# Designs tried in a protein design run: designed miniproteins, single chains, continued (5). Part 29

Each design is a single chain, and the fold is of that chain. pLDDT is the mean over its residues in the fold that is shown.

## One batch from the design tools (miniprotein)

Design m17049
Fold by ESMFold2-Fast:
Structure m17049 (fold): chain A 95 residues (1-95)
Amino acid sequence: NAELKAKTAEAMAEIFKDNPDFAARAYEISGKAYEEMGDLEKAAQSYIKAGRLYEKLGDYEKAIEMYEKAISLLPEDDPRRKEVQKMLEEAKKKL
């Protein structure tokens, strides 16, 4: 059940937010599960949260992957798209 998987992963990420490695992986799992459900809004939000945590960990390759996934799921006219594009460019500069 993708919905249960998505919600469980998201809840686990919130509970363990003081463990950024666990939280990042949990948001990535949540994003994939929401994407499989067609909930592109929640998928994009989860990928953005995962990307920010991967940046905090210094895992810029994973941060870039998460931001690219989020951008692909957001409508072209969504203001968050421009914000995430800036985060993507900043992460690329650190490689």
Scores: mean pLDDT 86

Design m17050
Fold by ESMFold2-Fast:
Structure m17050 (fold): chain A 113 residues (1-113)
Amino acid sequence: MAEEYAERAEEAARRGAEAGGGEGAETAARGTGLGAARNGYGSSAASGGAAGLSGAGGAWVYGRLGDDEGAREVAAQGAEGAAYAAGSGGEMGKRGGEGAAEGAERGAREGAA
């Protein structure tokens, strides 16, 4: 029971992180380097925390009512949402930093010419 709960939540978190990473990379490509990095990390902390707490709370309630299957499903959904938000913010931060470095190198080359 507890092992199945943990395995399902971990698998959902992995899927959420992968999906969020893709969206974060796309968002960073459209934004400004440093702005995208700051916004991504900030949003990830707020949204990921809320999703994780909601999933944990819901799971606890279902577990108390004896609905073990419902508890696992709600926990998995919360873990997936939290991982999605974290992955999205992380990729935005990474891609934003890369864009800022490339912009600085380009500016230096143009200024030297």
Scores: mean pLDDT 54

Design m17051
Fold by ESMFold2-Fast:
Structure m17051 (fold): chain A 86 residues (1-86)
Amino acid sequence: RWPSLAELRTLSPEEVREVTRRRIRELEEERRRLEEELKRVEEKVKENPDDLETQRRAAILQARITVLKGEIFFEERAAESLIARL
């Protein structure tokens, strides 16, 4: 998984900047993929309103996207703090 704050502190300034940028980029890519998947699932919900399984999938995707948005926001703030101290 992602390096801890303690691990980031043992890296060179260039390595810290690279790791934090990569972390944020990967989270943004995952969010984008989930948003595309949610859009497709929502179209299926429109076509089959009585399909409870598809509705459940849409709800799960929406929850995952919300969590990722929060995680991205947190990581952006953490990265700004780390980069400012380099």
Scores: mean pLDDT 77

Design m17052
Fold by ESMFold2-Fast:
Structure m17052 (fold): chain A 69 residues (1-69)
Amino acid sequence: SGQALAETLEEALRIMKEKGRASPETERLLTKAAEAARKGDLETAKQYLQKAARVDPEGVNEALNQVAS
């Protein structure tokens, strides 16, 4: 669901911030992805997530893997 995706993205951003790894650009993109997901706009959410992963592929993937565990 869009809510579950939003919660996953918000938790991933929280993990990145706690590790001191969230750049302003990554935070902006993940925040917009979560907002789109909460509205049920999964296409826009995926586009913003893809952009965030392009900015910091390792950080985004690591945070998402920690949420999925």
Scores: mean pLDDT 86

Design m17053
Fold by ESMFold2-Fast:
Structure m17053 (fold): chain A 65 residues (1-65)
Amino acid sequence: MEIDKEEMRRLARELIEKAKEALEKGDLKKATLLAISALLLAGVAEDEEAIKEARELLEEIDEKE
């Protein structure tokens, strides 16, 4: 079983953008789920920038909850 890190990286970044949109709309549950999913995929892809962005989003969500 091979993990396509490039696809995981793209997916992680896409989920980060969706999490930002959910956060802007006030959908904290959806934003949290998307940000956690992005963090996990970014970790698998070893994309440090995406990991950082997902963590920052989770911190923003926690501040609002």
Scores: mean pLDDT 80

Design m17054
Fold by ESMFold2-Fast:
Structure m17054 (fold): chain A 72 residues (1-72)
Amino acid sequence: MEEYRERGDKRGLAEALMEEGERYAKEGRYDEAVRAYEEAARIYREIGDEEGALEAEINAALVRIQRAVSKL
């Protein structure tokens, strides 16, 4: 099933993007962290993983808040 394989490949990519987002956030690279989490959320939604998408969006929002606070 092409659909099954595509879903598996995309899930792996989304998981890798979540890890990249966490790493960038820890390094203070907030813009890159937000981008990685937002891309992960998009992929999770595309494959129907609403829980993964929500987690990615929450992480992106938290990083955006941290970025805003760090500029004050």
Scores: mean pLDDT 81

Design m17055
Fold by ESMFold2-Fast:
Structure m17055 (fold): chain A 71 residues (1-71)
Amino acid sequence: AKEEAIKALEEVAEEARKRLPEAAKESGLSVEEVEELLERHVEELKKKIESLSDEEAAELAKKLRELLAEM
């Protein structure tokens, strides 16, 4: 369950990394600033996933897969 949530998060992060230049333009930040924000949030979410129950991790994995499908 937690492994599936982490896998889904990594897939979302990979897609987000491909879109860093566009995200930087939309936010008015540099590409490096947006990359640092993304990597910080990914690490925080990984830490949060490790603290979740298997049921909570499964629900988060589902939501991350839904987000990935919309990307």
Scores: mean pLDDT 80

Design m17056
Fold by ESMFold2-Fast:
Structure m17056 (fold): chain A 51 residues (1-51)
Amino acid sequence: SELDERMQRAVDAANALYAAGKEEEAQRIADLLVTPSKEAVDEALKLIESL
């Protein structure tokens, strides 16, 4: 689904941030995704775009 694709993008971005040593930013994204919802995924993607 579109939500699954967007969730995967957020997960990929969090993993990239961990690999880059930006663990705090990665953890903030991961924390938003602990309770998966459309709103949580949207907030995670907005946070990624602001970094």
Scores: mean pLDDT 80

Design m17057
Fold by ESMFold2-Fast:
Structure m17057 (fold): chain A 56 residues (1-56)
Amino acid sequence: AVITEQVLKEGAFTEEQAKEVGEEIGKETGNEVEVNFGGSEIDGKTLLTINITTKP
């Protein structure tokens, strides 16, 4: 099965930090992890959206 989690962060969240989160999830679950991210501005705030997909 495939499980996708979405994490929303405000402020100074870097692509490097997003990759670290994906690596930790892969290490803890033993599953394949794909990290996709994008940025947007909402109401004058910078938001980073991270999609983490895991496969058993």
Scores: mean pLDDT 59

Design m17058
Fold by ESMFold2-Fast:
Structure m17058 (fold): chain A 87 residues (1-87)
Amino acid sequence: ALEKLIEKYEKEIAKDPDNVETYLKLGEVYNLAGKYEEAIAYAQKAIEVGGPDNWRAWLLLGEAYNLMGKKEKAEEYFKKAQEIHAK
């Protein structure tokens, strides 16, 4: 089921590679699938395409690192997301 959703969003990226929302959705699906390295890559791509002020991309990075058990890195990215969202 998650694999079909990944394929769907990858096709959407092929049609609109500048759509930040699709990269965020794909990263969320990869986190749900337990593919945290891929989730990190798509969150980073969301930052590259949408700029560093997209707090949702930083939140997604934090979630991926937290799920990997890398709590210190997760807290760093969660703080970045909160800092951006507060502005």
Scores: mean pLDDT 85

Design m17059
Fold by ESMFold2-Fast:
Structure m17059 (fold): chain A 74 residues (1-74)
Amino acid sequence: KSKEYVKKGKEYLEKAREALKQGDRESAGEHLRKAIEYAHQGIKEAQKENDEKSLKEAQEVLDEAIRLGQELQG
């Protein structure tokens, strides 16, 4: 199930980037929160499944979502 969480995390990251291109900070922030939530779930599930690839992908989604979130706040 870790791969499902990674897919959803990536989907919300994409939506956040689209919102940022429009200058819609509110929608971008909401999408980033969901991306972070799914990435965190992906990390937890990947650790339980011992799925190193999904763990790395989930960590990358989390890092990117945090980076974009800092751009919104700073």
Scores: mean pLDDT 83

Design m17060
Fold by ESMFold2-Fast:
Structure m17060 (fold): chain A 58 residues (1-58)
Amino acid sequence: LSKEEVRRITLEQFRLLADTVDEIVAIRQDPSLSEEEKEKRIEEIVARHKAEVAKLLA
C-alpha cells in the first residue's frame, strides 16, 4: 500500500471509531435500558465495528 492509501485507511478507521464511541455513549446515557441490556447492545456495536474494520482492511 502507498503512504497515501495507509493514511486514508487509518483516517477511516478513526472515523469509524468515533462513530462507534458516539453510539456506545448514547446507549450508556439511555435511562430506559437496564445495565444488562446496555452491555448486550454495546457488545453488538463492538462486533459490528470489528466487522467494518475487517472489511476496510480487506
Scores: mean pLDDT 83

Design m17061
Fold by ESMFold2-Fast:
Structure m17061 (fold): chain A 73 residues (1-73)
Amino acid sequence: MLSIDEKLELAKKLLESASLEEKKKGIILLQELAKERPEEVKAILEEFLSREKNEELIKFAKEVLEQIDALEE
């Protein structure tokens, strides 16, 4: 079973894939990890958004970022 840090690295690799499906899996994994590592997930998603051109993926990543910003401890 992967550690949280290993899952973050996996998510980064998925986001670098040429496959739309794999990029979606990366965003879903980051969404799951956002509760445990919100700052790291936010940084990864911001980097992804700086280079991504697919509107569906951009929208999904922005929705995850909004969820993180809405989290209160």
Scores: mean pLDDT 81

Design m17062
Fold by ESMFold2-Fast:
Formats: sequence, C-alpha cells, structure tokens
Structure m17062 (fold): chain A 79 residues (1-79)
Amino acid sequence: MSEYEKAVEIVKRIADSAVQLGAITPEQAEKIVKLTEEKSKGKSVPEGLRIAADIAEELGAPFTAKALRVAAQYYEEKA
C-alpha cells in the first residue's frame, strides 16, 4: 500500500470511529475523507494525517482533529 493509500485508510478508520462515538456526523466524516484524498496526494502518512486534522478542525470537529494529530505523531515517531 502506498503512503497516500495508508494515510487515507487510517483517516477513514478514525472518522468512522468518531461517527460511532457521536463526535461527528457521517457527512462531516465523508467530507474529511474526501478533502484528505484531494490534498494529501504524494504526502507521507504523518503529513496526510496532519492535513486531515486541519480539515477536521476547520469543519468544527476538534476531538477528531486531536485524534488525527496523535496518530500523525505516532507514525512519525515509528519511522
């Protein structure tokens, strides 16, 4: 799996979990994933996750943004 594909998969998993917890709507989750797919092409996993976090924050999802930033730090440290 490419870095881009892996980042998008992680974002989808975090967004789905956020919907299940009632933290965001399905529409917010779909928009986070779509905008991440558009903006993170050619980026590393940590960079893609930081882009997704910025998108989540702009859409009014601060808890989801924090989860994405924590995930980005985890993948950056693992490299």
Scores: mean pLDDT 83

Design m17063
Fold by ESMFold2-Fast:
Structure m17063 (fold): chain A 71 residues (1-71)
Amino acid sequence: SLADKLGAKGKEEDVEPLIEILLDESASLEERLRALEGLGLIGSEKAIPALEKALSDKEEVIREKAKELLK
């Protein structure tokens, strides 16, 4: 998947594409979780607003993962 390829690279330039996948309501839960994992590996502060939005996501797994990454 695109999120898996981007997240595995762990590069700062991949932050914005990963944020787009994370916040895309049309993306699968699996793709969105991979985007969260990729953002966690990169550790960019630019991802913080998107992670904060994910705390209110309707999917519990996404909320828990975002909470973990913001600690």
Scores: mean pLDDT 78

Design m17064
Fold by ESMFold2-Fast:
Structure m17064 (fold): chain A 64 residues (1-64)
Amino acid sequence: SDEELLARMKAGDASTLVAAMLRGVGAYLDGNYEEAARDFEIAVAADPSLTSAKKMLEELKKKL
């Protein structure tokens, strides 16, 4: 679940954060913007300092 993913990333699970970012990028490349936006929102919620993820999320909001 998204809540479980967020909890793991907040606990410092860098591999879970990387997996979420890679899934978001993959979804974006496949044109699945809704899935990409969800993945990037989870990443930003876990680490608000991720400027690249925040920028990708704002660009995705323009396509949704």
Scores: mean pLDDT 75

Design m17065
Fold by ESMFold2-Fast:
Structure m17065 (fold): chain A 75 residues (1-75)
Amino acid sequence: SSLAIAYNNLGNVYLNLGQYDEAIKAYKEALRLDPSFREAWNNLGVAYEKKGELEKADIFYSLAGVTREQAIAAY
């Protein structure tokens, strides 16, 4: 959905600003609208990794179908 894409893009803006909690909230809204949105799962993992919550990051990377190394290489 276009709205899910918009929330993912909003999350990316917050992530780039270092606003990790706001990024997480935006990515979760994208995933509520489209749970198959792999990029948003990946981005949620990146946001948790940036917060130092590595165990949570690994779970979300797995849901995106990627490893932590692959996820970080995209950013």
Scores: mean pLDDT 83

Design m17066
Fold by ESMFold2-Fast:
Structure m17066 (fold): chain A 79 residues (1-79)
Amino acid sequence: LSKEQLQEAIEGLNKAIEALKKGDSDKAIEILTELEEKFKDDDGISGAARRAKKLVEKGDSDKAITLLEQTKAALEALL
C-alpha cells in the first residue's frame, strides 16, 4: 500500500468507528462495505472490514470497534 492508500484506509476506519460509537450501525455497515470493496486486494484491511461488519450485524458493536481500532493502529505503525 502507498502512504496515500494507508491514510485513506485509516480515514475510512475512523469513520466506521465514529458511526459505531454513535450507534449508527447502518452507516457503519455502509462504510465497512466500501472499505472491503476498495481494499479487496489487501487481505488485512478487507478481512478486518468483513469481520467487523459481521460483528455489527450480530449486535456486537463493542468487539467491532476494538477490531477496527486494532487494525487502524497497525496501519498507523506503517506510516
Scores: mean pLDDT 87

Design m17067
Fold by ESMFold2-Fast:
Structure m17067 (fold): chain A 94 residues (1-94)
Amino acid sequence: PKSTSVTATATKDGIYRAIVTVTSGSATVKVKLYVNGKLAAEKTVESGKTGVVTAEAKKGDVITVEVTLTSGSATVEVELKDEDGTLLGKATLT
């Protein structure tokens, strides 16, 4: 199975968003959001859909988004943003 990850340090206290889009192909994707190595949220995302998982973090916390392709074949985009929509990290899984 293919996987990718995005890691960033929280720039301020607030709600952080992982946005995962299955942009092409047909696949099921598992998204896990970690704060300081602890699982905070998870979601399954299907083809043609956008999944969003959120977690609260404090300035200096390490936020990691893991995306695993569990079935099928697709291009998957992953973005990690703060509550104001500022992009902190991005990855693509193909």
Scores: mean pLDDT 82

Design m17068
Fold by ESMFold2-Fast:
Structure m17068 (fold): chain A 80 residues (1-80)
Amino acid sequence: SLEERVERHIEELEARIARLEQMLADPNTPLREKQLEAASVAALELGLLIIMKGSDLPEELRQRVEELIARARALEAAVD
């Protein structure tokens, strides 16, 4: 279903956010690797935004996506 597809995208983005947070906390992680992971997070974020624009999602799920996108954007901004 659409909801199951959105849940999978949420799980993927949450996993990438956690990875980026770990990389940002480690001063020994090269900037290039941080930039590549941030780009990966941005790509997943864009995918979720496209789904939200084209779909009428339950309010609970919409709120979860919006909160996750806000968190993703904050982390992307923390890369340099």
Scores: mean pLDDT 84

Design m17069
Fold by ESMFold2-Fast:
Structure m17069 (fold): chain A 78 residues (1-78)
Amino acid sequence: AEIAAAQAAIAANPDDAQAWLALGRALYAERKYEEAVEAFEKAIALNPDDKEAWRLLAVAYRELGELEKAEEYEELAK
């Protein structure tokens, strides 16, 4: 339901950074970490000032075992 709702919002407005952030969170909750990373990267591309999106990207990379990327994006989230 959450993934479908976020995808519908993105289909209506692909420049909605909050819809991409919501998609990333929903994918993360389902342990779809690679897809969550893609959604968070799109959210950041649309709104690079959203420090929460940077933090969530770092957390998703940590779950993937990409520790160097996780540390890099944690610093960008500060």
Scores: mean pLDDT 85

Design m17070
Fold by ESMFold2-Fast:
Structure m17070 (fold): chain A 58 residues (1-58)
Amino acid sequence: MSMEEAEEILREAEELVRQGRYEEAERLLTKAVILSSGEVRDYVIERSREIGREAKEL
């Protein structure tokens, strides 16, 4: 997975969170982690934690 592909998935997950679709967002983020490696995976994990934290505040 490229960084551009990861960014697209992360944006889609953020939109799902804004819609209250938390389980779909979580599944998408988990899939992105599995499909990524190295620096891209580290970035996805960090962003996933931020998105998950924001979801609990909503």
Scores: mean pLDDT 78

Design m17071
Fold by ESMFold2-Fast:
Structure m17071 (fold): chain A 63 residues (1-63)
Amino acid sequence: SAEDYINKGAILLAQGKYEEAIKWFEKAIELDPNNKSAWYVLAQAYEKLGKTDEAEKYRKKAE
């Protein structure tokens, strides 16, 4: 499920593996593009990478 992919990405995000976390969050979005949680954590991962413009774009998708 999309939630399983989000959980996998969240563990990687907590470990500082931001690029790997993004791949799992992207899989969650592919499975369920309307999942606000997936967009929110994707935005957080981009923020951690210093990609502020992308983070803002994805955060807007979360709302």
Scores: mean pLDDT 86

Design m17072
Fold by ESMFold2-Fast:
Structure m17072 (fold): chain A 58 residues (1-58)
Amino acid sequence: MSLEEAERVAALAVTRAHSGEPVDVEAARRAIETIEREAGPAAAQSVRDALAAAGVEV
């Protein structure tokens, strides 16, 4: 998964979580792992925090 693809997957997961729609947690987790490797732990944590705010833990 590229960083750009991972950012799109993460953005979709966050949007769905805030809308109360089903989230593919495994896809979100893989995207977060890619973001952590390519963009760093702070960027990955921001995505986790956004998902957690909507009630989704990864």
Scores: mean pLDDT 84

Design m17073
Fold by ESMFold2-Fast:
Structure m17073 (fold): chain A 100 residues (1-100)
Amino acid sequence: MEELARIAEKGAELLKSMGYTEESERVQRLLEEAQAKQDPLRLAYVAIYTADLLIKHGKFDEAKEIAEELKRAAERSPDPLVADVLRYGAEEILKRVEEK
């Protein structure tokens, strides 16, 4: 889960560097809330949302990195609901990236 938080943060930094400051700030706020509450399900949704924004802005390689980390996090998750969300999110992101 720490790696998932780091890659989401990297995605937010990339969005900011591209001029998408509001989207970057939204990702950062959601990430801070997920980490403060120690909520792995919220963290999963933040990572998925970050990947969706990266895809929207043509950053398919970076979105794929998030999907690969979601897949690894799913394999390590003891909570089946969290694991299912992580796995499904990864599959949907990879499908969208591969369609481009």
Scores: mean pLDDT 84

Design m17074
Fold by ESMFold2-Fast:
Structure m17074 (fold): chain A 64 residues (1-64)
Amino acid sequence: MTEGQKLAIEAAKLVKEGRYKEALELVKKALEMGESEEQVIEALVKAGLSRATALAMVKEAKEL
């Protein structure tokens, strides 16, 4: 598992805790570390988020 995938899993935990802004910052960091959007989405989905939520988070993180 890559460092970016670990950040995506931690972001999913933060979403479940209601800490959505902090979760977006971790998603942005994973993308900045060179993880593809698809790899981040897949890691978020595996961690229990819907694909729609994962897609929305990636789009929002890119605008941070």
Scores: mean pLDDT 84

Design m17075
Fold by ESMFold2-Fast:
Structure m17075 (fold): chain A 63 residues (1-63)
Amino acid sequence: MEEEERERLKEASEEGLKILKEAENQKTSSKEEEVELVKRAVAEALRIIGDAIQEILEKRRKE
C-alpha cells in the first residue's frame, strides 16, 4: 500500500517538474509575461500534487 502511494506521489512530482521546466523554456518578450507564466506553472504543479494526495487519502478511506 505505502509503495503504491509513494509511486503515485513520485509520478505527480515528476509531472509538476515537467510543467515547471516547460515554463522555463518558454520564450517571453516581457518580464510581466514571465511572472504570469511561472505563477500559472506553479499553480498547475501544485494542483497535480494535490490531486495525487487526495487520491491517496481516498484509498486510505477504503480500508
Scores: mean pLDDT 75

Design m17076
Fold by ESMFold2-Fast:
Structure m17076 (fold): chain A 58 residues (1-58)
Amino acid sequence: SDAQKEAAIRLLELLGVPREEAEKLSLEELVARAEALAATLSEDEAQEIVDEALAAVN
């Protein structure tokens, strides 16, 4: 859905991926990249980014 894709794009933008680059990816590719980037973060850092992404889409 468009909402899921927008949330994933926002999450990647917060992880340092340019929005223009993220918009070119499929939802599956967005999730895979977000998981790969999140694996380099601490649990607390990952949670903060998720909270900010959720706040941005509400």
Scores: mean pLDDT 74

Design m17077
Fold by ESMFold2-Fast:
Parts: C-alpha cells; structure tokens; sequence
Structure m17077 (fold): chain A 87 residues (1-87)
C-alpha cells in the first residue's frame, strides 16, 4: 500500500520504532529491515531521500558498535535537522 508520508510522520515512525526496539529487544538488523521496507513505500522523492540519509546514518552507527537506541537517536537527529531545512 503506497502511503505519502510527511517529514513529521517519518519522525514519529522513527521514534515509534526506537521505542519498540527498546521495549522488545529488537535487533539492529530487524530495525534496519523495517526502516528499508518503510522507505520503499515513500512516494515523495524529497522525503524518500531524507529517510535514506537517516537509514545510512543508522547503518554507520551500528557498524561502529553503537546500540540500537544510540543508532536510532543519531538517525532521528539527522531527520530533525533535514526536516527543518525543508520547512
């Protein structure tokens, strides 16, 4: 199902995934798969590019040995900074 998402909705989804991962001990790999699946549903090229940049930040943080919580926080920070530029 194709869902047009705003930058605000994407931020809320990332925050929701961060909480779900923390509460249910979801692995970084599972969170990454869910984020990439979400990105495939994005129809707005600007929002899609923003989400892909955040996913890249998440991947790099995990590769550096950061926790899922820390990696998600870094990805969310990128989303917040880029969303402000788009406003």
Amino acid sequence: MQVPLSARTVLLLFRHMQREAEENNISGEEVLEALESMAKQLTDPEIKALVEEAIKTFKEALKKGKSVKEAMEEAIKVLEERARELA
Scores: mean pLDDT 77

Design m17078
Fold by ESMFold2-Fast:
Structure m17078 (fold): chain A 66 residues (1-66)
Amino acid sequence: MLSPETVEAIREAGRYAAEHIEDPEVRNRASIRAANAAVKAEEQGKSPEEIREEGMRAVEEVRRES
């Protein structure tokens, strides 16, 4: 099971995507990338702060690509 910190990071990244991305397809892609980035950061033993940063960074990368 994912840590509570990783779950919270995914939730916050999803909320950020919902607030800043109007296109449902782009928003969905941002949420998936954020979840994958946060999970990967947890697997690498990164801190809760770094896990959150990786999730948010994934959303911003999708925003810049779109």
Scores: mean pLDDT 83

Design m17079
Fold by ESMFold2-Fast:
Structure m17079 (fold): chain A 66 residues (1-66)
Amino acid sequence: MRDEKLKSEQEKIRQEAFNTTSEEERKKLEDWIFEMIKRGQSDEEQRLVESALKGFAEKAEKEKKQ
């Protein structure tokens, strides 16, 4: 994966995690993370997982402030 494309995918996944509004959408993203962990992950896949977790963390912080 090219670095520029990877950064674009990281931002997309981060935003998807941040904007999860339904339990179904959240579960789909969590299932994807779980599958990446189960199969083992490449450096690129690890960065995508970290971006999703960062999105969830930012959502939690926003909800805590409300």
Scores: mean pLDDT 72

Design m17080
Fold by ESMFold2-Fast:
Structure m17080 (fold): chain A 71 residues (1-71)
Amino acid sequence: SNAERARRIAEQAAADENPDVGVALGEMTIAIAKSNGDLEAARATAEVLAKSPNPEYRALGRQALADLEAE
């Protein structure tokens, strides 16, 4: 499913050694899902990032979840 694919991409992003790359990959995955109307995939990605031990990933995930809740 698109949500499962998005989750795998988010997990890969969170495992990246360079946080700048991981954040950019997470942002792109959420943006692509939203542009396609796939709110389930966008939410799945945001949820994975929001649970990250990395504060940059958590901030990105929390912001994306807030934006999705407003829709």
Scores: mean pLDDT 74

Design m17081
Fold by ESMFold2-Fast:
Structure m17081 (fold): chain A 75 residues (1-75)
Amino acid sequence: MDTEERIVALLAERGPLTAAELAEALGLPRATVSRHLRRLEAAGVVERDPETGRYRLTPEAAAQLERARALLAAA
């Protein structure tokens, strides 16, 4: 899987996570994960809570993922 797909999957499965928590879970340097998170945030896929520093899926990205999961479950 692409690193960005793995980030999206982890956020969907475990809820809001910091860049450090994502880096630990993925086995990647924090700088690498932060770069991917910045691109995903620019694309509107993830958003950062400024109070907690945690990243989460945007409502739009979460809705698209749930639609994909529903289609897979129906197959």
Scores: mean pLDDT 79

Design m17082
Fold by ESMFold2-Fast:
Structure m17082 (fold): chain A 54 residues (1-54)
Amino acid sequence: TAEEAGKAAAEAAKKAKTSEEAREAAKKAGAAAAKSSGEGAALVAGKAGEGAAE
């Protein structure tokens, strides 16, 4: 699900020791979770997250 993709990215970022490593880890974890849950869910999560970040 979209929520799982977001959680995976957040967990990976927290585990990283540097800002650069956190970005790379979050990017990979988010992409992997999105691929597992389906493209549609990932699309919705990405759009919602971007709006919330504003």
Scores: mean pLDDT 63

Design m17083
Fold by ESMFold2-Fast:
Structure m17083 (fold): chain A 68 residues (1-68)
Amino acid sequence: SSRERLERLAEELNKDPDIEATLVGDDTLVIKSTKSVESIIGLALRLIGDYPDLDVSVSGNTITLTAR
């Protein structure tokens, strides 16, 4: 299910102490980072490539992934 995929991604991302990844509902993952803007953009680009079935948006230090 989309939720299980996002839960696994959240667990992986939360291994980084500068990242807080939180599931919202069954289809949305919110990623907050204390890293630089360049690092956040780099992470977002990797996520776009690795998860082409997810919508990726960036606002400030927050990346939002939504299952389609």
Scores: mean pLDDT 82

Design m17084
Fold by ESMFold2-Fast:
Structure m17084 (fold): chain A 70 residues (1-70)
Amino acid sequence: SMEERAQQAINAAKLLKDEAEKMGLPEIVKEASRVIDEIERALKEGNEQQLDDAIRRLSEVALKKDEALK
């Protein structure tokens, strides 16, 4: 369901945020927090396109975190 997909994405974004905080990456922490807000907004509005967009952004934020490890 949309709720299950949103909850899974929120859990992933929270994990990414926690990891970024431990690594001292404040910009990634902020971006992960924005993704959580976007997912919650999409869920409230029942907007599957906004949820899909937020999940894509989560993947981009995760990639930026990986780039910071180089």
Scores: mean pLDDT 85

Design m17085
Fold by ESMFold2-Fast:
Structure m17085 (fold): chain A 63 residues (1-63)
Amino acid sequence: SEVEQNLEMGELYANALKAVANKDEEALKQTLEQLEKLAEQLGEEARKFLEHVKEELEKMKKE
């Protein structure tokens, strides 16, 4: 279960990076929603990653 959660987090991380590279605000928002749900289960490291994704989304909106 923990290994499966880590793999799922890795996939979401890859999706977030892809969305940032493509300036795909909608895809990043969808990934953020899924990350937020998982971060509540995984703790501090996931929370830090979630904050990073939120910052990238905010940056896209202000460009």
Scores: mean pLDDT 74

Design m17086
Fold by ESMFold2-Fast:
Structure m17086 (fold): chain A 106 residues (1-106)
Amino acid sequence: SREELLATLSPEEQARELLMEGNAYLLQGKYEEAIALFEKALELRPDLPEAWLALGEAYAKQGKYEEAIEYYEKALELMKKQNAPQERIEEVEEKIKEAKEKLAES
């Protein structure tokens, strides 16, 4: 099983596998399953901006824009601390802007 395979990996490798599996569920529209996997990845690696970003995307897809903004802002904070490329920072800032516009339309 996936659980048996994950048990043989380091915490860092487990977090990466969980993030990849969560992204696959996100692409399928299985948002609750994706969220659970991203939360498990963050339990192992809380400083992983990609997992916070993915949580934000999953919540935004569910129309939960306040939570999406919180997770996007956490991803942005970590990306800036880790000197992520400016293009990636601007992509997250645009996601925050779009989520804020959706929240204002509510």
Scores: mean pLDDT 87

